# Ledger of designs, part 76: designed miniproteins, single chains, continued (3)

Each design is a single chain, and the fold is of that chain. pLDDT is the mean over its residues in the fold that is shown.

## One batch from the design tools (miniprotein)

Design m10637
Fold by ESMFold2-Fast:
Structure m10637 (fold): chain A 72 residues (1-72)
Amino acid sequence: SEVLEKERKEAEELAENPELAVEKVKKGEKISVAALDEAAKLGTLPEIAEALEKAGDEESAARARAAAEVAS
């Protein structure tokens, strides 16, 4: 699916660049579970969690931290 391909690519980009999570939240977009899974593979979950917390998305930040504990 073209939609799934785009979502996966966006997830990979966000995992590599946690600052993009702040931009997504500022645009009113949600961080996907796929992005958290890609971040777990790269070890960037803590950086994404901090970016989300700073942007005011405490729920997604908590999810990212929980995912980091499971991935470890």
Scores: mean pLDDT 74

Design m10638
Fold by ESMFold2-Fast:
Structure m10638 (fold): chain A 80 residues (1-80)
Amino acid sequence: SVQSQSVQAILNTNNAVKNGDLDMIRQQVQTLQTLQRQLPNNSSIWYSLSLGYRALGDDDQSDRYQRLSDRNRRLEDDRL
């Protein structure tokens, strides 16, 4: 399922960032970008994209996805 693919891509991204595996981070960022188009408003995907872009030195994209993740989390809190 798209959900199981997203969980796997998130885990792969986090492990690649921990290990400094830039090639794997680049591959997983592309996978996560595809998955974010299929799964609307997924804070975990946006957070992993932020981590991946930060590790690649793309601070602008990292900041963008961090803001999207934070905004979605705040909207969830406002509903509770």
Scores: mean pLDDT 82

Design m10639
Fold by ESMFold2-Fast:
Structure m10639 (fold): chain A 84 residues (1-84)
Amino acid sequence: SHMEELRRLQEEREKMKEELEKITDEVKKLAEQLNNTSTLKFIEATKKEGFRALEEGNFDRAKMLITYLKNLKEQLKAELKRLG
């Protein structure tokens, strides 16, 4: 029903907000360990854009930004492994 679809969309929004917060915190910690100030600024800007996209109902953009941050996490983890 229409009401069930609206509820599902709201649940997806809340889930994406939680995923965005979690991945942002994870990549910030990695960038801080690398002392990479430019990456930290980029992560903060990406977080703000992601929340803006979710507030505007642009789930495709929010999902794309979350995916980008997940890819960034793997890149930063690989860089830390090379240093340790």
Scores: mean pLDDT 87

Design m10640
Fold by ESMFold2-Fast:
Structure m10640 (fold): chain A 104 residues (1-104)
Amino acid sequence: EIEELAKKIKSLSKEEIEALKKKIKEEIEETKKLLLEAIKSGDEKLFKEVFERALELERLAEAMIKAGYKEFLELLFEAGSLILAASTGLVVAKKEKEKEEEKK
């Protein structure tokens, strides 16, 4: 539950919160790089990995907001954008794979 995660976050020190904020930002940037690699390669597995990573980041950002850290709204927006891009990329990659299989 996101509520249980938010409760746990409220028990963290200011230093631990700042470390989490930095980690979430770094993970979003790495996930953006992975999305660009997925777009260039058309690799369905990479789009799925971006989607799964973005879902976890969205969940964590939402928990931070519920814990009182409204500055995480920007990170929530970025994670949501990654989810949309990755899910759309998965549909496109699957359609291209089906076209290749129909020719054999």
Scores: mean pLDDT 80

Design m10641
Fold by ESMFold2-Fast:
Structure m10641 (fold): chain A 76 residues (1-76)
Amino acid sequence: VEEELEEFKETLEKQLPELTPDQKEHAEILLEAIETEDSIEEIIEKVQLKLLEKIYEKKKDEEEYKKALEEIKKAA
């Protein structure tokens, strides 16, 4: 229902300044899904896919960071 989605969106937007950076990132993913998808089922699916993508990206970034540290140690 559009009314419920708008109310939920407003609640999330009001809470954004009080969230930690990690919570804010998750809330922004949810807000984007609400804006771009027309049904609750599609919103849930998009949020799940975006969260999985972010987890995967963070895991890759950590591996790249570790590799960079090893290269610096090798050069020292």
Scores: mean pLDDT 67

Design m10642
Fold by ESMFold2-Fast:
Structure m10642 (fold): chain A 103 residues (1-103)
Amino acid sequence: SVEEKIKKIKELAKILSTTTDKEKLIAALDELRKIIEESTDEEVLEAALEALETALAVQTDPEVLEKIEKAALTVLKVTTDKNLILRAIGLILRAIGDRLLAE
């Protein structure tokens, strides 16, 4: 259900903002990307973009940043909503910039 997906995304967002464990961060991002791939609901995609923006604000590891970029790219594959597309593009560009500075 949409409610269950949003609840899971919020749990993943907490992991993405509170841990420095790289393996946990990568696992959380891979799970978030899977939820994005399996959903066309705007509310789910909005929650996913918020989770990715939260992760991007605090995470600096290049591999984690690459996973954030890939999750945001997945949003572009599943939506035609203009606002979600623009938000995902902005997030991708920020993730690329942060990763290049971290390398």
Scores: mean pLDDT 87

Design m10643
Fold by ESMFold2-Fast:
Structure m10643 (fold): chain A 81 residues (1-81)
Amino acid sequence: SKEELLEKVEKKILEQEASEEDKKELIYVAKYILEKGYELDEEGLLLVSSYIVTLAKVNNEPVTEEFIDKYLEEAIKTYVE
């Protein structure tokens, strides 16, 4: 289920050596992707979420729904290619 997948992804994110703000952003992105109906597994959600959060930091932009929507297809292509 989406709930079980999100719970597993959240657990993996919380176990990472990262700031609490980075962990919150990663969880936010993963949850948003699932709510949008994209079919990604645990690894895909972790990698795509990490890509988007990293891109936001590099571009000095906040992780918003608009930012995620702008780069989500690019991030997914990067994972599946």
Scores: mean pLDDT 82

Design m10644
Fold by ESMFold2-Fast:
Structure m10644 (fold): chain A 79 residues (1-79)
Amino acid sequence: SLKEELDKKIDEFIKLFQKAYELARETGNEELLEKIREIASKYVKKLDEALRNGDYETAVKIAEEAIKEFKKLIDELEK
């Protein structure tokens, strides 16, 4: 179901956020930690709005965008 797909993507987003935050914390770069928090906050707000409107299709797309952005960030941090 669309709800099950959304739940899986939100779980993946949370795991990727946690990984990015941990990698950034290891660098000691406070500006990078703040940037990661701001990116996560942006996507959480967008997800909350879509979910309030019952728009699960848009919520899935937002979660996919968040996943893509955090995967790119993690790849950059692991270099």
Scores: mean pLDDT 87

Design m10645
Fold by ESMFold2-Fast:
Structure m10645 (fold): chain A 94 residues (1-94)
Amino acid sequence: MAEELLREGLEHAEEAYEAARKGDGEKAAKHALEAVVHLSEALLVAPPEVAPLIREGIRHAGYAYLAARKGDYEKAAEHAKKAAELLRRAIEEL
């Protein structure tokens, strides 16, 4: 369960990054928000060892969402990329 939710969150964070790089703010915001949703669910079932990585991933996905909504695609991409990096580490720690 946790691994599947983390992979879904990672996929959405990567999609948010690609959308932000292309200047698609609506798609970037949508995928960043989906990452927050899936990661929030993952946090409920994840072991304590990876919870800090998931929480930090949620924060960065949230920042990507806010940046995308403001049209700051550079910051949206940076935060989405950071979320994806944190989620890859969380999956490796499972």
Scores: mean pLDDT 89

Design m10646
Fold by ESMFold2-Fast:
Structure m10646 (fold): chain A 89 residues (1-89)
Amino acid sequence: MSEVLSSEVLTLAPGESASITVPESVKGDVLVVVHAAAGRVEVSVNGKKVGTLGAGETLFLTAKPGDVVTLTNVGDVPAVVGVVIITKA
């Protein structure tokens, strides 16, 4: 069964970054859902860029236990980003 491990809403000023670590205690890979409600956000995993989201866009990625997902506001307005981490069944 799928389980929600983390659900966060982040507000990022222009140029600000926030990081979320996938718990090492999880069994197997997780699904990370990143939704940009406002602004423009760059998504990186372990320091490698995965994509950029504009307002209203969603990114789905698979991550491993211990991976660090970093969100950076690359726009000129405050960004509002939802992040949900879900176990893969």
Scores: mean pLDDT 84

Design m10647
Fold by ESMFold2-Fast:
Formats: sequence, structure tokens, C-alpha cells
Structure m10647 (fold): chain A 72 residues (1-72)
Amino acid sequence: MVVLRALVPASTRLSQETLDKLGLTIEEREVAPGVKELLVAGETRDEAVEKLVRLIEATQLPVELDPDEVPP
């Protein structure tokens, strides 16, 4: 199982319904000024990326993937 960490603006507002439908978890804590993290779990990296892409398409969210979760 693979977990991707994505960085999103702290102003990001996501409904619980949207999170539940996509199987996503978001932390309320800022990891950097103006930035909080979104965790996306999948059985493979490609499945986790697909879930993240669906979230971006549904919400038009500016998202940056954390490279530590992706092999170099």
C-alpha cells in the first residue's frame, strides 16, 4: 500500500462528503506557513495518483506532490 503526501494551500476547504467519496484524509495542521497536507492512500502509486487527480479535477485545487513519497 502506498501513501502520497500532497501539499495544499491552508485556505483549502473540502467537504467531508468529497473526502469520503474519494477515500482521502486531510490534516488540519499547517506543515509550512500557508500550507497543509493531504494524504492519499492507494494499493499502488498509480491508484493514489488517480485519486489525487480526481480530487484536483473535482475541486480545481492547486496541489503540489511531496517527492519523498515518490521514488527518485
Scores: mean pLDDT 66

Design m10648
Fold by ESMFold2-Fast:
Structure m10648 (fold): chain A 106 residues (1-106)
Amino acid sequence: AAPAVEVSDLKVEPKEAKVGQKIIVTATVRARPGVTGEILVTAMLFDANGVPVEGASVTLPAADEVEATIEITPKKPGKYTARVLALDPAARTAAFSEPVEVEVKE
């Protein structure tokens, strides 16, 4: 079955950051026709053990296509995996982006 929302085109800039440097996460969020209300979009950084250690959210109106832009500031060096999660307005359907690796240096 088709989900109510989809997340694609995850971009993370820069892919190599320093501790305290802002990382800008962008993703394309698409809602199916007839989906109305607000979509909660969360960007998360997972450590090497798959534990979410940093995250931020934005709320966007449901649309055929909208770009989510989320800023995350890492507090610890390490290799991370970035993912974006979108929840439909009823929070019944969750969509995840493909993962992207990010390296954080001192």
Scores: mean pLDDT 82

Design m10649
Fold by ESMFold2-Fast:
Structure m10649 (fold): chain A 98 residues (1-98)
Amino acid sequence: KIQQAEQLFAQGKAALAQGDYQRALDLLQQAHDLFRSTGDARVVDVDEYLGEVYLKLGDYEKAIFYYRHALRSYRLAGDDERAARVQALLDEAERKLA
């Protein structure tokens, strides 16, 4: 499961980088479910990318939902760099919703 989740996550990130947002969503959702089912902390990293895909698709409410989850987890972990990055993305999604 872990190797499959890692492969799906990598493929999802590649699809996002290529602008294939629907494929990115499908791949990242599968990676999320596998990491969540195994208790792997990388589920938070997938939440960040799901937020980004939803932002690109114009679903700002879902983007905010995933970014808030990633931000809270990074803050609890003391990952100030990732927290700052996700805060900027959250601010962008909130501006687009307003």
Scores: mean pLDDT 85

Design m10650
Fold by ESMFold2-Fast:
Structure m10650 (fold): chain A 70 residues (1-70)
Amino acid sequence: SAKIEESRRRLREAARIHAEATGQDVEAALAAVDRLVEVALKKGHIVNVEVETLPNGKTLVYISSEPIEK
């Protein structure tokens, strides 16, 4: 589903930015995101990500999950 892949893309981007900013392993962070999305899908959930950039340049990331309808 395009919606699921868009969610994965946004999660991966947020994880990459955070890992790079904090000196963490980017590859490990991306693998963790892929695992999170896979586990959510197996439970019939989709992960939603909303990213907000504040006027001071800080980024807020909101993560939620919801049941896949149908």
Scores: mean pLDDT 72

Design m10651
Fold by ESMFold2-Fast:
Structure m10651 (fold): chain A 86 residues (1-86)
Amino acid sequence: ETDRGLIFLTKPQPTEEERRELLKKYAEIAKERGVKGVLVEAEGKSLEEVLEEIRRLLAEAGMEVVREERLSEEEAVVEVEGPALP
């Protein structure tokens, strides 16, 4: 009845190669957990500001933030649960 997903948050990557490598890393994590993954790049905002915006949008969509985790100083993941994910 509920669906789970991961929202991966990072700074914009300086090269296309680095962005592709990061996307592969996140896709593998989502695949290993058997859930959907979405990438959000923080542009002109701090990670904390974007996390606050994500929390607000998820609450409005009727989704629960199950966990927030910092993967590094420049990367975070938000685990969510809701009736359906895109």
Scores: mean pLDDT 73

Design m10652
Fold by ESMFold2-Fast:
Structure m10652 (fold): chain A 68 residues (1-68)
Amino acid sequence: MEERALRVAEYFISEGKPVEAVRKVAELFPDLSEETLDRIYQMARDAASPEELPELDRVYEEARKRMA
């Protein structure tokens, strides 16, 4: 699971879609560990433009709340 989630995140980030990377990972891998989600969020944040950061942070917080 974790390795697949990381590969999905890397794909979307490489396509210039860091916000979508976090959204798709949370959608496809509901049982993902918080540690792996946090790692993906950091990767996406490093790739995101300043304009994307507020939406990225919102999507990440929503994903964390769902993955209880």
Scores: mean pLDDT 82

Design m10653
Fold by ESMFold2-Fast:
Structure m10653 (fold): chain A 56 residues (1-56)
Amino acid sequence: AAAVARLAAAGRSSGAAALVLARGGTPEDKQRVGELAGRGGDPAEAARVGAEGGGA
């Protein structure tokens, strides 16, 4: 989760992050997306998901 937050800070908010928020994504969903992106998915996707909570 921390790695996703750091990536999000360096990236930019995307529709993916807004979509997760709008659909009521759970903290576990955000964690899974981050893990998937880190393991073999798109690193940009992890940053997008993290961006939704990067405002704090």
Scores: mean pLDDT 49

Design m10654
Fold by ESMFold2-Fast:
Structure m10654 (fold): chain A 79 residues (1-79)
Amino acid sequence: TTLGQQLEAALRAGDVARAVALVRALPEKEIASLPDPLGAIVAALRRGDTAAARALLEQNAASLSPVTRATLEAVIDAL
């Protein structure tokens, strides 16, 4: 299992602490392999662009599960 797949699992489980750790630990190659919109959100967070990450989450909120959306919001708030 890749770190990217572990991040997706943590987001679906509402595991904010693990998701934060995984966003910080993900190699660039795995960020590039994440599905939309997650890859773009994680890339924005890794460059410190919290505003871009929030905008991407807002634009894609309807396509995400409620748990994944809430967990991503908490991850952005924690960084």
Scores: mean pLDDT 85

Design m10655
Fold by ESMFold2-Fast:
Structure m10655 (fold): chain A 55 residues (1-55)
Amino acid sequence: MVRVETVTGRVTGKPVEIVIIEIDGKEKRASKSIVEAHLSFGVDLSEIPSSGELE
């Protein structure tokens, strides 16, 4: 499953949209811009690295 959430950046204090992707019962979180960049290169959502640093 995929959902989008808006969070406050931990360091910058700016609002950031993140995409949460559930694959095989595991959640991956990445900023929307990172997801869009990876998709523009034809990378599958399952191959997008999780972002643990959303600052």
Scores: mean pLDDT 65

Design m10656
Fold by ESMFold2-Fast:
Structure m10656 (fold): chain A 66 residues (1-66)
Amino acid sequence: GKTPSMTVTLPKSEFEAVGLTEEQLKALVPEADIKFEGDKVVISGGAMSVGSSVNNLRKALEAKAK
């Protein structure tokens, strides 16, 4: 397509289990769009921005889960 975009869906329950709020999740993905769909976190935007955002969220999860 002309406009590269990516959408990734992650389980919100994983973030809630470690005390990450919706506002904190937004702060971790400043370069991508983030939506909360029930018990899911939906991240959309440019492929590199989404990839970096997902990596940031995963690192935050791993740091908090220990």
Scores: mean pLDDT 78

Design m10657
Fold by ESMFold2-Fast:
Structure m10657 (fold): chain A 101 residues (1-101)
Amino acid sequence: SEVEELLKEILELLELAKDVDLSTAPPEIRNFVLGLKKVEEGLKAYEEGKLEEAIKLLEEAKAHFQKVIELAPDSGLAMAAKKFLPLIDKAIEILKKKLAE
């Protein structure tokens, strides 16, 4: 699925960004990395059956990616964030449907 392929891309980007010092990184890079980390935390919560926590973490990831777009709208990071947002929304909708079962 397109959502599964993008979650894999996000996890691969997080692995590449693992050595980024968030205390010294520019705000757009800091928010992008925090967004990736929140997606990873959300995926872990989902694997543990914590659907409400997974939804909350994915919503937090969205806020970080939205901040990247605000700070650097013409950057490659903003292009990636714009691609990630609708797929994170789709993941949240799937999780909300599972929670309602």
Scores: mean pLDDT 85

Design m10658
Fold by ESMFold2-Fast:
Structure m10658 (fold): chain A 111 residues (1-111)
Amino acid sequence: SLESILKQFESAVSSCVNNPVLAKKIAKLIYTQPDLREEILENIGKLLFTIDQNKCNNLGSLLYSLILNLKDADKDEVIQGIQKGLKLAGANENTIKAYVITIKNLFESFS
């Protein structure tokens, strides 16, 4: 189910696990479920900041895998959603700026 995919992805990311099958499934939901897209991207931003604060050593590979699967999405929409999640999780402006630059660079590398 859709909720099962979201919970599995959130659980994997919270555990600092890069699961490429779940990354593909979550990307498909972002592509096909416009009503859920903002909420999913916001939750991704929250999770990324949480695992970054917890010193997740797979953060770079998680970001790479996620953006690779989202390469054909609206870049600005993806960045805005993740940025909102980072803000809600308590990330400061310098941290948010660093994530935005990293995500923009990943999109450009896959274009």
Scores: mean pLDDT 87

Design m10659
Fold by ESMFold2-Fast:
Structure m10659 (fold): chain A 89 residues (1-89)
Amino acid sequence: ALKRVVVLTITFRGEREAVERALEALAARHPVARRELEGDRGTVVVELEVTSPAATQAQVDAIGHDALEIAREAGVEEVDFEVEERLVA
């Protein structure tokens, strides 16, 4: 049977030390599937299985709010969010 998975990709851009702090803080609060740091850009990927659409949306919203607050506290210049749905075997 195919499972629905929501993939949330959060990208921080700015001064390298600020981006590193933001990546560490987000990874400490949420189950991160993958993280990458390349120069002044840091990316975090979170994968969520959709068992309840409402519960999954609430979790996505919570991660998004945390990412914005973390970015402000760390001094990150730009935050980008990408949400993708996938079907997995």
Scores: mean pLDDT 84

Design m10660
Fold by ESMFold2-Fast:
Structure m10660 (fold): chain A 94 residues (1-94)
Amino acid sequence: MHEGEDPEKYEAEKVIIGAAYLYLLGNPLVTDEIAELLEKATGVKLTIGDFSQLQKVQVAILKLPKETLIKLAEVLEKAGVAQEVKRIFPKDFV
């Protein structure tokens, strides 16, 4: 068993974590609608300024199916959030 040879899943996880982090920072591109979508998928309630929730999101995404992660990342990309995450955190995607 060699885990970790799925770059698409890994990139999706990073985009989702980054989107949650930007919401906690109060970034206006991550709307309340996107935050509710992330909350429904992860089961983690997001409150602006509460960075303890970021670790809970990281743990929750490890339990999500690959198809769910990719679908969430695609929604974030259509909203322009994925590009903002990659712009602000380029080292996490190199």
Scores: mean pLDDT 78

Design m10661
Fold by ESMFold2-Fast:
Structure m10661 (fold): chain A 98 residues (1-98)
Amino acid sequence: ELEKGIEIEISVRAKTPEAQRRFARELAEALKKLPDVEIVELRDDGTITVRAKSEETAQKVVELARELARRHPDVTRLVIARKNEKGIWELVEELRFP
């Protein structure tokens, strides 16, 4: 019952570990500029966990991740999941790039 914003997990894979870390850092910096977004965790494997204060903010997080991944030629896969009200992770989107 303790609900505190919307938790979103973004997992990225890229052509190299260096490109993966670079993209994850760039995405985290872009997300920090959004109002009502908190970076909970940024992992070396390219996984970012964020907390959005509203549904509108959560949508902006998903849209920003999608746009950045599309513009980065080194990104091969993007997976976005969100935690529902029951605390279960649900797949929002999976993008694959050539």
Scores: mean pLDDT 79

Design m10662
Fold by ESMFold2-Fast:
Structure m10662 (fold): chain A 74 residues (1-74)
Amino acid sequence: AAADRYLAEARRKGEERGLSPLALSVIDGLIDAARQAGADEETLRKVAERGLESMERAQKLIPESQAQADALAA
């Protein structure tokens, strides 16, 4: 299936970039949600690409996001 192909490719690229299992799970969820919404192949590819880019950016911001989460939990 097209969605499964983009999911597998996104996971592979994410792992190569050192993304966490949580970040990979978010990308999986985005692609699956787009598939459930009836997205075409081009849309699924764009979702996978943007998901990878967003998670890579989030990885750089993880220390800030984690500090904020810890502050809210305290």
Scores: mean pLDDT 70

Design m10663
Fold by ESMFold2-Fast:
Structure m10663 (fold): chain A 98 residues (1-98)
Amino acid sequence: MVKEKIEEMIDDAERIFGIERETIEKRAKELMEKEKLPEHVAYFTALGEELAKKEPDPELAEMIREQGYLLGLLAENPGETREKYAEAHRARIAAFEA
């Protein structure tokens, strides 16, 4: 189900916004290899990043990127998603505000 929806969204991104499927797939693979993100998180994050590049408003672009990441987390592990997201978010805040 989720994989089918990801494929549909990638097709829509290519058809509507001219975002190449290959670009999304390359970025998702990079996120899986370098950032060790699960498959669904990587693909939703990559899709969100490419959609954000098509948004001229920087604030909306950031919201699009964040939504892609969150959708990926929910798709990969809905039962543990909120706890893991909160933990990762706290770690980032501690690193950036130090």
Scores: mean pLDDT 75

Design m10664
Fold by ESMFold2-Fast:
Structure m10664 (fold): chain A 56 residues (1-56)
Amino acid sequence: ASGAEAAGQLGGLQGGGDGAAVAAAIRNGSSPETVGRAANVSAQSGGKLVALARQL
């Protein structure tokens, strides 16, 4: 949960997206593509955000 929030905030800052929406997508187990769209970044970057959340 806390890892998803931290990764969501980072993704929101990097892509100009909503950090809370990014965190929710990660918590919901959404695809890298969906997480990337929420963060306004590529699917590859979305996958990195999911991986980061799992490490935190």
Scores: mean pLDDT 76

Design m10665
Fold by ESMFold2-Fast:
Structure m10665 (fold): chain A 70 residues (1-70)
Amino acid sequence: MTEKEIIEGALENLESSETDGAVEEARNVFKESLKYATEEQKKALQKLIDVFESANTKEEAIEKLRELLK
């Protein structure tokens, strides 16, 4: 997967989630995924982790992910 595809997948999963814990859950999943990721995937995952660490709401996280795709 390319960096763009990884970020797009994260955005789609976040947009489809209806739980209040969606940001925290996504952050934990991405951190766990780093253990099994390739070097290219680690770069994309780190960008995702940084977004979810800095975002206070689901909406803020979605906005930041969209900015990464520009």
Scores: mean pLDDT 74

Design m10666
Fold by ESMFold2-Fast:
Structure m10666 (fold): chain A 95 residues (1-95)
Amino acid sequence: SDEEAWRAIELLGEADKYLKNGDYEKAVEKFEEAYRLLPGDPFVLLGLAIAYEKAGDYEKAAEVYETLADRFEQAGSTSLAEYYRKKAEELKKKA
């Protein structure tokens, strides 16, 4: 819905501020809220994956990057799908 999309945009803005300040745990919280509102949105998925990676949660970051890769593959963006799958595999090695 439009209200869910608007709230997600607000949460993404708050999450970005926390990421820039190095407050990765709060950034994760805001991106997880946005993900609950728009679970398939590639911008929300990208933000959530980055926040988990910055927080050191490499396992969760890898899972979200794999989900993002699947969305790009479904959209026909094969190069972006391969890029994020490779990033997920690299993060799994750090977990």
Scores: mean pLDDT 87

Design m10667
Fold by ESMFold2-Fast:
Structure m10667 (fold): chain A 98 residues (1-98)
Amino acid sequence: SEVEKLKEQNAKQSKENSKEGRENTRRLLEERASPEEVEHTERGVERVRRLSPEGIGDLVRGMSYALGRLVSPEEGERLRREGEELAERYRREGEELL
């Protein structure tokens, strides 16, 4: 079935795009974040690969931290707080999908 081939190709493309996204996030964190923050983000990425709600939350938190360090300390604190709220929201939504 041509539809099955397209589904498999789209799944592979999504996985590749997710991998590139992780690589870029990791590189930004390595440049701007502490080793501990990088470890937390990598742990989140691994959990997202397993489609866990907690992993999505950890990834969002790590990204907000990295983005915060790119702007200003005050904006970074705001982004970190917003990232924690967003992570909690994604965790709840993920639990509802499970």
Scores: mean pLDDT 62

Design m10668
Fold by ESMFold2-Fast:
Structure m10668 (fold): chain A 61 residues (1-61)
Amino acid sequence: SELEKILEELEKMREEAEKRGERGFAAYIQDAIEAVKKSKDLELAKKALEVVKSFMESRLA
């Protein structure tokens, strides 16, 4: 499903943040994953992915 695809992308980004030593950012991504799993809200998932992608591009470039 679309929701499962977004969760997979968020998990991948959490792993990358951890590899780069960005512990706080990795924790933020984990919280977003948990919120999406609990709510099953596709719009929330899309917004979380957008925010995380933006931060990945700005912090880990």
Scores: mean pLDDT 81

Design m10669
Fold by ESMFold2-Fast:
Structure m10669 (fold): chain A 77 residues (1-77)
Amino acid sequence: MEEFEKFLQEMKDRYDKFIEEIAKKNPELAEFIKHAYDRTLKRIEELLKEGKITLEQAKKSFDAFINAAKKLYETFL
């Protein structure tokens, strides 16, 4: 339980810093990423609650999302 809460807090902290930087240069892209993040986070939480994925799989999925969003940001700078 505590590890799960720490993971969610770390995800949110990484996301908040990332989106803040993007919003300064491209607010439209920032909104797009925000909507995608909200859907991804909700799905990860649901799958974890149902026991369909492990915490490790959730971390990997989040890292993949951030990497994809970062690549998109670098392309549309």
Scores: mean pLDDT 74

Design m10670
Fold by ESMFold2-Fast:
Structure m10670 (fold): chain A 94 residues (1-94)
Amino acid sequence: MEEEVKKILKEIYKLTKEYIDKSYEALKNNDEEKRKQIQDEYDKKVTPLVEKLKEIVGEKEAEKLLSKALAPLVPLVQEKVAELKNVSLSEFSL
């Protein structure tokens, strides 16, 4: 169970980091269509992993584990958002 949870969290982290990087490039290039595609792909990949995590540990613990696992990405998002000036943290759906 613990090993499976770690694998799920690593995959969510990887997908979220890729989403942040790709979304930043799309926003920087003012490519709204590309941004929508990136968001749709991320949602399709991450939603089943989040639901599986909730099934294993429960919703409250899943939220806590996700927040902890994704915490290292928050400064990266803030740095990228500051460069773009007009983008909020909500744009990245962490």
Scores: mean pLDDT 78

Design m10671
Fold by ESMFold2-Fast:
Structure m10671 (fold): chain A 56 residues (1-56)
Amino acid sequence: MSLEELKEKLIKLIEELEGVSEVEKQAMIDYVETIVETEPEENAKKILEKLIEHLK
């Protein structure tokens, strides 16, 4: 799965979270975007995969 595909999947999971405010969801999405922009691609992929597994 590409970094873009992992990002899209994780954002979708965050948006589907119940009991979490819109502000908290936006903060989580902003954090994901920061990881993608600041981490090396291989590290970003590993972090996003772990976050997806945690929210699954």
Scores: mean pLDDT 82

